# Designed miniproteins, single chains, continued (2): the designs that were tried, part 26

Each design is a single chain, and the fold is of that chain. pLDDT is the mean over its residues in the fold that is shown.

## One batch from the design tools (miniprotein)

Design m4932
Fold by ESMFold2-Fast:
Structure m4932 (fold): chain A 60 residues (1-60)
Amino acid sequence: AERQALHDELLRAIGEVLRAIGDIIDAEAAGDAEAIARAEEELREAMERMREIAAQLDAL
C-alpha cells in the first residue's frame, strides 16, 4: 500500500518534469529568456521532488 502510493506520486512528479521540459522547448522557440528561466526553475523543483520520493522508496 505505501509503496504503491509513493509510486503514484513518483509518476506524477515525472509528468511534471516532462511538462517543464516542454515549456522550456516552447520558450526557446519563442526566444523568451525569462520564460526559459521560469521553466528551468520549475524543472529543478519537479526533479528535486522526484528525487525525494525515490529516496523514500529506497528507505522501504
Scores: mean pLDDT 83

Design m4933
Fold by ESMFold2-Fast:
Structure m4933 (fold): chain A 68 residues (1-68)
Amino acid sequence: MEELIKELEKKAKEGDGKALAELGAIYFYLGKYEEAIKYFEEAIELLKETDPELAESAQIGLEKAKEA
């Protein structure tokens, strides 16, 4: 788990919005909703220009994390 998170963090720093969305999902699964919200928000900002469908999926994740 931690190894996967570190790899995704590296990709996120390189501008990989999908990696940010995956980090959001992982933190949501771990019950760390504040971290999940942060990563989903960052994913949406990055993906809105490159992959709007994936940005929409991240938005759904963000809404779920805010409700939790």
Scores: mean pLDDT 81

Design m4934
Fold by ESMFold2-Fast:
Structure m4934 (fold): chain A 59 residues (1-59)
Amino acid sequence: SLAEEIEKMLKTMEEFEKAMDKQIARYRELGAPQSLIDAMRNGLEVTKELMKMRLERLG
């Protein structure tokens, strides 16, 4: 069902966000510049918004 596909996409998004948060933390430990960290966070937020917009258009 559409509801099952939506749940699956949301779970995939949560897993991606968790993985990205770990990657950002790792780059911070390696001394990555704040500009790179900010770019990675912005990229994650854009990806989340695009996924939400896609889900809204499917309903």
Scores: mean pLDDT 81

Design m4935
Fold by ESMFold2-Fast:
Structure m4935 (fold): chain A 77 residues (1-77)
Amino acid sequence: PAASPAAQAALAAAEAALARAEEYLKNGDTVGAIRAAQEAVRAAEEALRLTGDPAAISRAMAVGERANAVRREAEAL
């Protein structure tokens, strides 16, 4: 079974926002990292709301966890 198109779009948005957050953090842009991490968490939560597919749920949870880690690291700097 595959996630719905809406859930897949939310997952893609979450993964893209997480990548931006990690890049901002690497470059020392803590404000950009926090904002992008918040976008990633929001998109991951939306994906979780839209899907019952176990693989998509696992991916969304992983993105949310990593995004929260980036946000905490940026806030500690």
Scores: mean pLDDT 84

Design m4936
Fold by ESMFold2-Fast:
Structure m4936 (fold): chain A 94 residues (1-94)
Amino acid sequence: MIEIDESLSVEEIIEKLTKEMEEKVKEVMSRAHTPEVVALIMEAMLTVSEMIREARRLKEEGASKEEIIKKIKELYEKAMELLDRAREAAEQAA
């Protein structure tokens, strides 16, 4: 479950979520680095990059903070789902 502190700026939210993502990627990679695990991690990282790009685009277009946060949550949840699948694959490979 994603808890976003809505008192933070969009850039602070992005920084916090990317740091949490990097820590989870490091944990999964420490267990296994099979081609399947690496592919899922790469898809998750690409999804986080899309999240950053879309959040910044919406901000530049004058979207509300609420709309920007909603898009961040959507893409970050997708990235976390990919990481959970990578973790399951890593556990089976270890």
Scores: mean pLDDT 81

Design m4937
Fold by ESMFold2-Fast:
Structure m4937 (fold): chain A 95 residues (1-95)
Amino acid sequence: MDMTPHQRSQFFSYFQQMTDIIVQSNPSYQDYVNQIISNFPSYSTNQIISTMGQIMLTGFQNMDRDVFQQVNVIMQQGIYFMENPDEPIPEVTPW
């Protein structure tokens, strides 16, 4: 199902939180993040999910464990929101 404008805006907020953490840990990612952000309004729901998956994979391979865990928590909250938009988001602990 495609996201409503409200759901898309909320999901974009999670995406911004993830990318802010990535850029803070490694500023060299700023150009990559800026390109994704500029293209975000044109992304389909599937492209958003795929892009978040790529960010998480990049985090796993190149970021410190603590940074990856912070990104993963936000990712899980974003995914839960997409699957359960009318329910409160549960508190997710890093693993």
Scores: mean pLDDT 67

Design m4938
Fold by ESMFold2-Fast:
Structure m4938 (fold): chain A 80 residues (1-80)
Amino acid sequence: NEEKLLKVAESLARGLIDVAARVNKEQADRLREALKKAKSTEELLENLRQMAEDLAKTDPQLARYVERVIEILEKLKKEL
């Protein structure tokens, strides 16, 4: 059910925003923008993948948190 999956994705993204806000406010704002614009779980996932790639060299720790959220969402997408 896409509606349930999207609600879970939004909840996980909000958790990631809280983590990002403590260490990198610019990336927290980027995540808030991506979450507001995403019309589907797939659009949110694509934005998260691009963010993780961009952060790999500048903020590897935050990149790892983003990658973990992507992994959880991809797993849920296969199971739901």
Scores: mean pLDDT 80

Design m4939
Fold by ESMFold2-Fast:
Structure m4939 (fold): chain A 77 residues (1-77)
Amino acid sequence: MKLSESVLKEIEELVKRGEFGEALSLLAMIASISELAGDYGLAAEAYELAAKVAEEAGDKKTAELFRELAKKAREKL
């Protein structure tokens, strides 16, 4: 599955407002639920977007952790 356009727009609006923590929490929740459902493709996409959000927030360490989670999710495909 792919992230819905409505979710992508919500994340973009949160980032524009500087609400990076809320955006990261939403993406982490989507990724976790997707992994539990066996949708590793959606989980990887959510983790990759979370890494970009963390990088834009200036949190390079959190961005690296999310990139590693995305890689692990893709390895299960």
Scores: mean pLDDT 82

Design m4940
Fold by ESMFold2-Fast:
Structure m4940 (fold): chain A 72 residues (1-72)
Amino acid sequence: SSQDRLRLFAESVLYALETESEERAKHLALLLAEELESQGYTEEAKKIRELVEKEDFEGLKKLLQEFIEQLQ
């Protein structure tokens, strides 16, 4: 389902934030924001973009964790 795909995508971004480069995590987060916006999660997409622009990776991690829980 689209919700399962979004959850897995968000989990992949969270994993990148913990294990990969900052540049990779930013790139994946922006791709996730685009997918979220296309599916009507406009506010979540906006928040991700703002956190990426500010380089607030702790805020981004928290937002992604909360979003993953909402999809379960």
Scores: mean pLDDT 84

Design m4941
Fold by ESMFold2-Fast:
Structure m4941 (fold): chain A 89 residues (1-89)
Amino acid sequence: MKEVPFEATVELVVDGRRETLTFKATNKEEAMEVLIEAAKRAGVTPEAIEQLKAFFENAKDEDITGELVKSMLKTIARAANERAARAAA
């Protein structure tokens, strides 16, 4: 299996608090596990998690970069932040 070492840092809202989380992975499988864990922690729907898994199944190891993972983590964080904002409105 090809190695894709990367590290990504993102702000995530957990229990209404803004936290900075750092995720690390050395390969595609670890990257998928990290993103799924972050998604579950952020309260993302099972359907969105399945879509994320499908993405990794179709992506090449070479196409999985720290920038891409960071972008996906930001999307998860944004969904959590929007949910928190709606609860406050």
Scores: mean pLDDT 69

Design m4942
Fold by ESMFold2-Fast:
Structure m4942 (fold): chain A 60 residues (1-60)
Amino acid sequence: SLEELAQRLHELDVEGRQALAAGDNQRVAEILRERARILRQLGQDETAAVLEARADELAK
């Protein structure tokens, strides 16, 4: 549901900020890819592509 997707995005935002503070680039990349996947389900393809590109730079 949209509510479940919104909640998951919020959880990923919190986890992403924690991973970024810890300098865990692999975890940040994983979180960005998961956020991008959810954004594509919501029809936000342009925003998803930006997150995917950032994840690729962090983890290759």
Scores: mean pLDDT 86

Design m4943
Fold by ESMFold2-Fast:
Structure m4943 (fold): chain A 66 residues (1-66)
Amino acid sequence: AVPLTKANPVVTDEDGREASPETQAIVKAAIDAAHKALEEYNDGETSLQKAAEAARQAVADVRAAL
């Protein structure tokens, strides 16, 4: 998979319609935050627990935006 695919996530609702720009921005911010946490973990700057918490928060933010 090309990493660029994660740079511009397109979110759709249950009908397959593209989500609002606001919802897309929230999803992108959540993905960027989770990716940053994983990078910090790989660099030894954070614990696996903190990276996992960032990922859970990202999922919660996406669910709240939908």
Scores: mean pLDDT 65

Design m4944
Fold by ESMFold2-Fast:
Structure m4944 (fold): chain A 86 residues (1-86)
Amino acid sequence: MEERKRRAIIRTLKRMGLPEAVAEEIAEALLNKDEERLAEIYASLDEEQQKALERFLEIEREIEESLERMKEAIDKLIERRKKEKE
C-alpha cells in the first residue's frame, strides 16, 4: 500500500509543476513522517513551488479524511452482510 501512495503523491506533485526528483524526495519525507526533511525541502523551493507543496498538503489531508470515512462505511457494510448471513 505504501508504494501505491508514494506513486500517487509523486504524480500529483509532478502535475502541480514540481520536478520528478523533488517530488520523489517529498513523497519519501511524507511517507516517513520526516517533518525535518520536509522543512528542508520546502526551504529549498522557490515561492511558486512552495505554494504548490502547501496546496498539495491541504489536498492530501482532505483525501486522507475522505478515505478514512469510506473505509468506515465499507467496514459497516461488510459487518451488516455478515449479520444477515447468520
Scores: mean pLDDT 74

Design m4945
Fold by ESMFold2-Fast:
Structure m4945 (fold): chain A 56 residues (1-56)
Amino acid sequence: SPEVEKLIQQGGDRHGRGDYRGAAEKFREAAKKAPNEDLKDSYLSAARIYERLAEE
């Protein structure tokens, strides 16, 4: 959906500038709006990775 695509783009933008906490937030928002369970799990996995990177 356009909304999920926008959230993924925002997450990527935050990753690009080193804002890993912000990237994690956007991927968690994308997971809530994901059209299926596989995409939801993928977005949640990305968010968890970014959360770990933010602790660095």
Scores: mean pLDDT 86

Design m4946
Fold by ESMFold2-Fast:
Structure m4946 (fold): chain A 57 residues (1-57)
Amino acid sequence: LKEKIIEAVREALKKAGVSEETIKKAVEAMENNESLSDVLTPEQLKIIKEAVDKVIS
């Protein structure tokens, strides 16, 4: 489940044109259960929330 959520987040950020370096940092933070607010902008956080909601729903 966690791996599927992480993959959905990676794809959503990549589609939004977020840099591979930033995507890698976000994925690492998710794997370590760390805050994403220090890595991503509010707009990018909204993108990942929508991607996660689609996987969980």
Scores: mean pLDDT 78

Design m4947
Fold by ESMFold2-Fast:
Structure m4947 (fold): chain A 78 residues (1-78)
Amino acid sequence: SAARREEAIRLIEKAGMAAASGNLATAERYGRRALSLVPEELREEVRRLIEEGIRAAADGDIEAAVRHFLEAQRLVEE
């Protein structure tokens, strides 16, 4: 569903913004919600990118975090 994909993209974007702001718990919540809406075929790849994005933010690497979240959004947008 296009509506489910659009909502997943919005949630990934919110997770990325939360991670960049240092709110890792909020990023994890938005990430989990996004994954429930992602097609099964993409779910493992998107999950990995979100987890790497949160990890990068936790390590203070905001540039890497942003790249991972943008890649996750791009995969869902396809």
Scores: mean pLDDT 88

Design m4948
Fold by ESMFold2-Fast:
Structure m4948 (fold): chain A 56 residues (1-56)
Amino acid sequence: STQQRIQELQQQAERNDEARKKALELEKTAPYGGGGLKHDYDVARNQALKEIEELK
């Protein structure tokens, strides 16, 4: 159902935010770690949010 799809996308957005925070922490201890990952997670989150808006 549309409602289930929206919930799935919201969970994906939340998980991407969590992964982004972890990537930033890794960047502090390993200079090459996390570089660019934040951008990838931000893109994935924004795509999920956009799809939620289209389903409403």
Scores: mean pLDDT 67

Design m4949
Fold by ESMFold2-Fast:
Order: structure tokens, then sequence, then C-alpha cells
Structure m4949 (fold): chain A 68 residues (1-68)
């Protein structure tokens, strides 16, 4: 279901956020979450896709700050 995909994507984003010290793992987790976000869009869950995309962007900004 769209709800299950959204939950899985957000869990992947939270795991990436916990693993900012491992950029390779964090990037892999965010990539997987982004793929689920695309699936949400294709299923018509535009709200869920936006939520996932925003969460991914927030973690990417944290990664940039940590590496700077």
Amino acid sequence: SAEELREEALELVEEAKKNLDNPELAEQLLSRAQQLGVRLLLQGDEEGAREVGKAIQEVKELMKKKLS
C-alpha cells in the first residue's frame, strides 16, 4: 500500500540520519528512499512523495554541514 511504502521510505531516511558518520551507507539509504518516493508519485500519493522528498533533502543538508 502507499502507506506502507511511505513508512518504509521514512524509516530509511531516519536510518540515513543516524548514519551520517558513514556517508556511503547514508547515500545508499537515501537512494532507496528516493526510489520509494518515485513509486508513491506513480501511485498518485503526491503528499507522501513530497513528505519523503523533503525528509531526504533535510538529511542531505545535514550531510553537507557535517562534511564541511
Scores: mean pLDDT 84

Design m4950
Fold by ESMFold2-Fast:
Structure m4950 (fold): chain A 116 residues (1-116)
Amino acid sequence: SEERKKLYEQGLADVDRALEMLDTLPEEEAKEYFASVFLALIDRLEKYDPETLERFIAELEKLSPEQRRLAEVIRRYREGKVTKQELIDELMKLSREQQKAVLETFRKILEEELKK
C-alpha cells in the first residue's frame, strides 16, 4: 500500500541519518541517537508491519553473539517480558561497528520491501 511504502521510505531516511550520526557525534550521543532511532523503528514496524519486524529479527540472529542476544531481547520485549530500559541497556552494549551492522540490516530489509 501507499502507507506501507511511506513507512519504508521514512524508515530508510531514519536509518541513513543514524548511520551518519554514528560517524559524527561523540560516542555517548551517538549511542543515544542509535537507541532512539532503533526503538522508533521497532515500535513502528510492530504496529504497522510485524512480518517485516520478524524478518529483521531473524536476520539479526545470523550476526555476532551480541546481535543474537539483541534479537532475543527484542522478542522478549514484544512479549512484554522485558522493559524498554532493558532493551536500551542491550543496545548500549553494542560497539559502533555492531550498531552500524544493525542499521545496515534494517536498510536491507526496508529496501527489499520497497522493491515489491
Scores: mean pLDDT 85

Design m4951
Fold by ESMFold2-Fast:
Structure m4951 (fold): chain A 70 residues (1-70)
Amino acid sequence: PSLEEIIEELKKLDKNGDGKVSIEDAVKLAEKLGVDPERARRLLENLDLEGDGTVPVEKAAKVIYILAQR
């Protein structure tokens, strides 16, 4: 999948329309795309500097995209 496709899928998971997605929802999308969910969770948690369990859609998409490339 392209980075743009991942961004669009994450936007569908942005339930508040605030440009952020939950780490849990981002990890579920990563797993669907063949990415190790534990590895995705670890990297996404490193982007959650406020500890609220959410990350910006653009940053989550970049992490998932990079991990989907071997």
Scores: mean pLDDT 79

Design m4952
Fold by ESMFold2-Fast:
Structure m4952 (fold): chain A 53 residues (1-53)
Amino acid sequence: MLEKEIEEALLRMAKSVLIRTARKLNDEEMVKKAEAAKTLEEVLALGKELEEK
């Protein structure tokens, strides 16, 4: 149960960071993908791809 709360908090935080970084890189497609991401794993994978640019 506590893990769900931590997971939700981490997901929101990771999405915010990813969206902000994508906007700085002017990558609107990545912003949309980040907003659509439903799991922390998806956000981390997208963030990794963004960092490789």
Scores: mean pLDDT 77

Design m4953
Fold by ESMFold2-Fast:
Structure m4953 (fold): chain A 70 residues (1-70)
Amino acid sequence: SEFRQKLLEQIGRVLRAIGDVLDAELALKKAEAAGDEEAAREARERLEEAKRRLEELKKEFEELLKQPET
């Protein structure tokens, strides 16, 4: 099933993006706890990008779920 393949691929992308957000949040928390301003700045930039990507992928996943019969 073409739909099943697309669904599994999109689930994989969403799960990866969730992992990227969590990784960036952990990196930020570590940097802030250590007082590492450079690492904290880099982690915030990474977190912002990861959250943006996750929102895009979630929107695509929702679209896919709404169109299985069209």
Scores: mean pLDDT 82

Design m4954
Fold by ESMFold2-Fast:
Formats: C-alpha cells, structure tokens, sequence
Structure m4954 (fold): chain A 74 residues (1-74)
C-alpha cells in the first residue's frame, strides 16, 4: 500500500536524521515491503536501508526521499 510505504519511509528518514541507524534501516525495509509491487521504489528503499546500516545518513535520506518522489509521481 502506497500510503504505508510513504509513512514508513518518512519514519526511516527521521530516524536516519536523528542518528538512529538500526531503526532507520528497519523502517526502510518495511517501506520496501509495502512497495514490493514497484521494483524501482522497493530497490530505492532497500538501498536506503543499506546506507543506514553503514551509518551514512545523507545517502539513506536521499534514497528515502527519491523513493517517496517516485511513488508520488504515480
């Protein structure tokens, strides 16, 4: 469901900005599951989760925002 993917992505972005990288990765993984029918968006969320696990807040936030933008373009 698109709305849930956006909701969890926003939580992932907030967690990454706060330096809560494990929580950010978990939220991006949840967003990816709710976007599984859109392979591009799902992949963007998975890349956000991987960036969060590396402690790369800028990259994690960028992927989360890119995925939300792609969802909103539909």
Amino acid sequence: MKEKAIEYSQKGIEAAEAGNFDEAARYFELASEYAKDNPLVSALFRQGALAARRGDAETAVAYGKAAIDELNRL
Scores: mean pLDDT 86

Design m4955
Fold by ESMFold2-Fast:
Structure m4955 (fold): chain A 76 residues (1-76)
Amino acid sequence: MELKPVDVRKPTEEEIDLAAEYAKKRKNARLLLNVAKQYFEQGKIDKAIELYREALKLDPSNTEARKFLEEAEKKK
C-alpha cells in the first residue's frame, strides 16, 4: 500500500477543462492524451473521445491515443 503523490483531493472537472484548453492552444498531443485519460476516469467518456481524436489529429502515429480512443468508444 502506498500514498498517492498528490493529496486526497482529485482534480475537479474545471481543472481538467482548463488543462484541455491549454493542451489545445499549445497543440500538445501528449498533454491532450493525459487530459483525455482524466476525463475517462471521471466517466466523461464523450469529452475523453473528443480529446483523443484531437491528439490523433496532431500526432496520428500516437499508438496510445488510438488504443485509448478504441476503449473509450466501447464504453459509450
Scores: mean pLDDT 74

Design m4956
Fold by ESMFold2-Fast:
Structure m4956 (fold): chain A 55 residues (1-55)
Amino acid sequence: SEKEERAQELAIEVLNKTTDDDPEFQKLKKEATELGEKGKIDEIIKLLEEYLKKL
C-alpha cells in the first residue's frame, strides 16, 4: 500500500542517518515493532518522521 511504501522510505532514511549505538534509535526500533504488531502504520509513519526531525 502507499502507506507501507512511505513507511519503508522513511525507515531507509532513518537507517542512513543513525547507528545502532544511538539510544534514541534503539527506542524507535522497539516502538515501531510494537506499533507494527498492532497494525498501526499511520503511527509508525509519524514516529519515523518525528525521529528524523530530531536529527
Scores: mean pLDDT 81

Design m4957
Fold by ESMFold2-Fast:
Structure m4957 (fold): chain A 91 residues (1-91)
Amino acid sequence: SELLEELRRLLEELERLIREFRETELSAEEMRRKREELSRLLEEAARLLAEAVAKGELSREEVRELVLALAAGTVELLLMYEEIRVKELEE
């Protein structure tokens, strides 16, 4: 489905953002910007997932995989928040 393809593109962009955050030495300001972008992508992916579920376009397994991916992204937002707090104390 088109919604599934859009969701997978957003999740790929999400993984890329997380990788850039993890692999690059960033200032606290740069870390905040990447976390804000991750939050935006997660909200967009959640809306598309809800739409795809409402339209019956996804199998149970696809819903399960997408929900787990969004949950993992949400955990990353929490971890990023703590890392930003530590970085701000060092600057």
Scores: mean pLDDT 84

Design m4958
Fold by ESMFold2-Fast:
Structure m4958 (fold): chain A 114 residues (1-114)
Amino acid sequence: GLAAEADALAAEAARLVREAEEAKAKGDLKEAGRLYREAGVLLVAAGQLYALAGDNARAAALFRQAADVYEKAAELYKEAAEKSTGEEKERLEEEAEEARAMAAAARAQAAALE
């Protein structure tokens, strides 16, 4: 059912967060940012499934978690951009802005359910 699918997505997001923390510990800021961003996408999907199931409290909690990991992705992309030049720097700055926008959208989705 929807709740079981949401729980599976949230579990996969937790795995990606652990992989992101390992990448960050190794100094791979770009990879860490990518993994946090992907975790955020899965947490948003899980939140949407709980909202469809009528569990607004769990949906809101998942959207808040998504916002938190998107904010982490944005900061990591920003740090990676500061260490880059040219087209790579511009790309990483765009990734950071996109992650910040995703965080704001996730917070708005959580607020709509409270």
Scores: mean pLDDT 92

Design m4959
Fold by ESMFold2-Fast:
Structure m4959 (fold): chain A 61 residues (1-61)
Amino acid sequence: GAVDLAVALLVKDGGLSREQAEEVVRLALAGRIDEAVALLVKRGGLSEQAARSAAEFLASV
């Protein structure tokens, strides 16, 4: 499903572990966007702008 694809992309392109990617998706779907952004920046090495765009996209799925 869309969640599985999002996890796979975060692992492949975001440099996150599967566990970290699953937590980011879970936080975004729960509307905890700022926490999802913080994990993407801290663990995935994304800029805040890229992380926010990704988290908002995940929340819209």
Scores: mean pLDDT 78

Design m4960
Fold by ESMFold2-Fast:
Structure m4960 (fold): chain A 57 residues (1-57)
Amino acid sequence: TIKAVATKDFEASPPAGLSLKKGDEVEILKRYDDGMAEVRLNGEVGLVGLDYLEEIE
């Protein structure tokens, strides 16, 4: 699975967004062509801007 870390705070707009804090590690489930990614954090799934994420190995 692809892991990523949040490089900055992301404040989601409901209903589909997932809020992140800088340093949160997430699992990328799917990338979208519009620059959004479906991610999992602490058992929750939601959409986050891909530009807020740095992929890690």
Scores: mean pLDDT 76

Design m4961
Fold by ESMFold2-Fast:
Structure m4961 (fold): chain A 61 residues (1-61)
Amino acid sequence: SEAFELFKQGKTEEASKLLQENPDEETLRELAEYTGAPVESIRLGYVELDTDAALRTYLES
C-alpha cells in the first residue's frame, strides 16, 4: 500500500492521511507494529501530534 511505503520513507503524517481516507484494520495494525505507534494514533492521522490524546481515549474505552 502507498501508506506503508510513505511510513518506510519517514513521511508518517502523509501515510496517516491516506489511511484516514481508506482505513484498513490489517494495514493499520501492520503500520502500528512497524512504527511502534498505537493503531488509534495512526487511524487519526497524527502519529506525532495527537498520539497521547488518541492513546488515552483508546485505553479508557
Scores: mean pLDDT 60

Design m4962
Fold by ESMFold2-Fast:
Structure m4962 (fold): chain A 92 residues (1-92)
Amino acid sequence: SATEAVKRALREALEENNLPIPDEETLERVAKQIADYYMETYKGEEPPEETLELLALIIQNFLKEAAGVEISEEVAREIARRILEALVKHAK
């Protein structure tokens, strides 16, 4: 599913950046929110650059609230890009 693709990409990106991984329920919830929004809004099409910046902000806020960790804009963009790539790949 799109949710599983997002959850996997998010977990892998967090591990590669040596960031704490939230619990499975929290990961499932945020992954579902991202996947549902993307699929409803873009229907598998490649999103504009503004979507990457918005997703990066969402990831920064999510990690601050769920793990108490502040990440840089650069790291947030990297994580957001990996999530969007996983969603585009899943939709094809």
Scores: mean pLDDT 80

Design m4963
Fold by ESMFold2-Fast:
Structure m4963 (fold): chain A 58 residues (1-58)
Amino acid sequence: ADAEELIKKGKEIIDKAKTADEARELLEKELRDELSKLSTDQAQEVSKELAQYLNDKF
């Protein structure tokens, strides 16, 4: 998946989570392998966008 696809998937995971800690655990479990396949720049973009979304929600 590309960076935008993973950002979308991560946001859906965050939306389903009830707490910030739950969201972080689910993001690590579901996205770890896909993030490892991205370039450093793409992985940073995904991580930054999802961190902002998580902070905005909780």
Scores: mean pLDDT 80

Design m4964
Fold by ESMFold2-Fast:
Structure m4964 (fold): chain A 65 residues (1-65)
Amino acid sequence: MYSSEEIAKIVLEAVKSGDYSLIDELIEEAKKLGDESLAAILEDAKEAALKNPEGVKEGLELALS
């Protein structure tokens, strides 16, 4: 499974590119591994990014600094 840093980088790339299928792929991987908690967190992160993409982008860039 991906590390928290790798997940954050993928979410940041999705927000920057507008390609949220990158997050959808992580959600499907979490579900395949039976990690329903991680899948729910990723679904919430996708919804937050769709509602406020600039804020999520800035927050992730700060966290990855």
Scores: mean pLDDT 80

Design m4965
Fold by ESMFold2-Fast:
Structure m4965 (fold): chain A 86 residues (1-86)
Amino acid sequence: AKKEELEKIRKFAEEKGLNEAEIKAIEQMLQIFQLEATEETLERLVEILRRGQEAIREKAAKDPEAFQEAFANAPELTQEIWKSVL
């Protein structure tokens, strides 16, 4: 792990007020998509995360039972995004 990239992610997260689950989701997205932790990339990932959070909140409100079942079977990244919505 590049300490410099982790420091950039941490500083960006602090400036944007991200919680631990949101930070983990961003880190997982960088790793899965093999992206460099630039400010532009981090801003885009936060936008994607926020859109995902809104979609999850809407689905959870409409069908809480389906939401719980889907969450239990979700990939790690999806679970971190869902934890950030709670």
Scores: mean pLDDT 73

Design m4966
Fold by ESMFold2-Fast:
Structure m4966 (fold): chain A 66 residues (1-66)
Amino acid sequence: AIEEAVERLMEKFPHLSREEARNAVLGAITLIKEFGEEVALAMLLSTGRFSEEEARYIVEVAKELL
């Protein structure tokens, strides 16, 4: 589940560390549950840590875990 999502994220974006990928997935799950997909995407982009492509993929992977 979460570990598989982390591995997929790291395979697509190899510059992300395992800890960064895990925190991104867990954070996205929390944000989607609390505020919905659009707000989760906006929040991830606001951190300045992720590109638009990375943030969108993180949200998609997190949605698969819900």
Scores: mean pLDDT 83

Design m4967
Fold by ESMFold2-Fast:
Structure m4967 (fold): chain A 75 residues (1-75)
Amino acid sequence: SAAAQAARAASRAEVDELKALRKELEEQYPGLLTQKEIDVLALYRLNSKTGKVTPQTVEQAQEALENLKKRLAEK
């Protein structure tokens, strides 16, 4: 039971991090986020389209963030 409780806390923290990343990205890059990038963050998917809880890993979010930074740095 302690292990299950820790797993739930970790999963929730992962979602909280994605939510914070979304807010910061909106402030830093207004209008520069593509639908694909918003979709990968999952938060906008749940906001715009009610859906089931979709597990997203920090790895997926970080890979998307790195791809976004590469794209925005390209000038």
Scores: mean pLDDT 57

Design m4968
Fold by ESMFold2-Fast:
Structure m4968 (fold): chain A 75 residues (1-75)
Amino acid sequence: KALELYKKGKYEEALKEAEKEAKKGNAFAAIIHAHAYLELGKYEEAIKWAKLAAELDPSYEGAAKALIEEAKKKM
């Protein structure tokens, strides 16, 4: 499962690869990743990915802020 895959030693590798893709101008991939973490109940990871999406593309600032507020409400 995605949650187990990320936590079992592959978390840093998956995070680095997704971070590379986000920094290559794939802010949409970063925000989708944040939503996936939110659905899995990984609120801290969801917040991190939402922030990365906004940093890469300011047009996602609103979406990132909304996701961060939702994650904090669920924590």
Scores: mean pLDDT 70

Design m4969
Fold by ESMFold2-Fast:
Structure m4969 (fold): chain A 87 residues (1-87)
Amino acid sequence: ALTPVQQAFLALAELLEETLAANPDLPADIRALMRELIALARKIAAGEATPEEVSRAFELLGELSRALRERHPELHAALAARMPVPP
């Protein structure tokens, strides 16, 4: 069974993949942040991530949240409403 953290990152990866597919016109820098975060989130969900990779995922989540809030506030609001939170 997945831990709460693994489940949250699996849900995050799925949400970000859905968002990236639905928004092909997102700026290249934001798309790059999302793809890197998706890759790390999938590793965390699989139980294969190092502590350094987990820390990097949280850093990227902060960077992505900031970039979206400033440049795509409507998308930021939509994602925040659906963001998985560990129980």
Scores: mean pLDDT 82

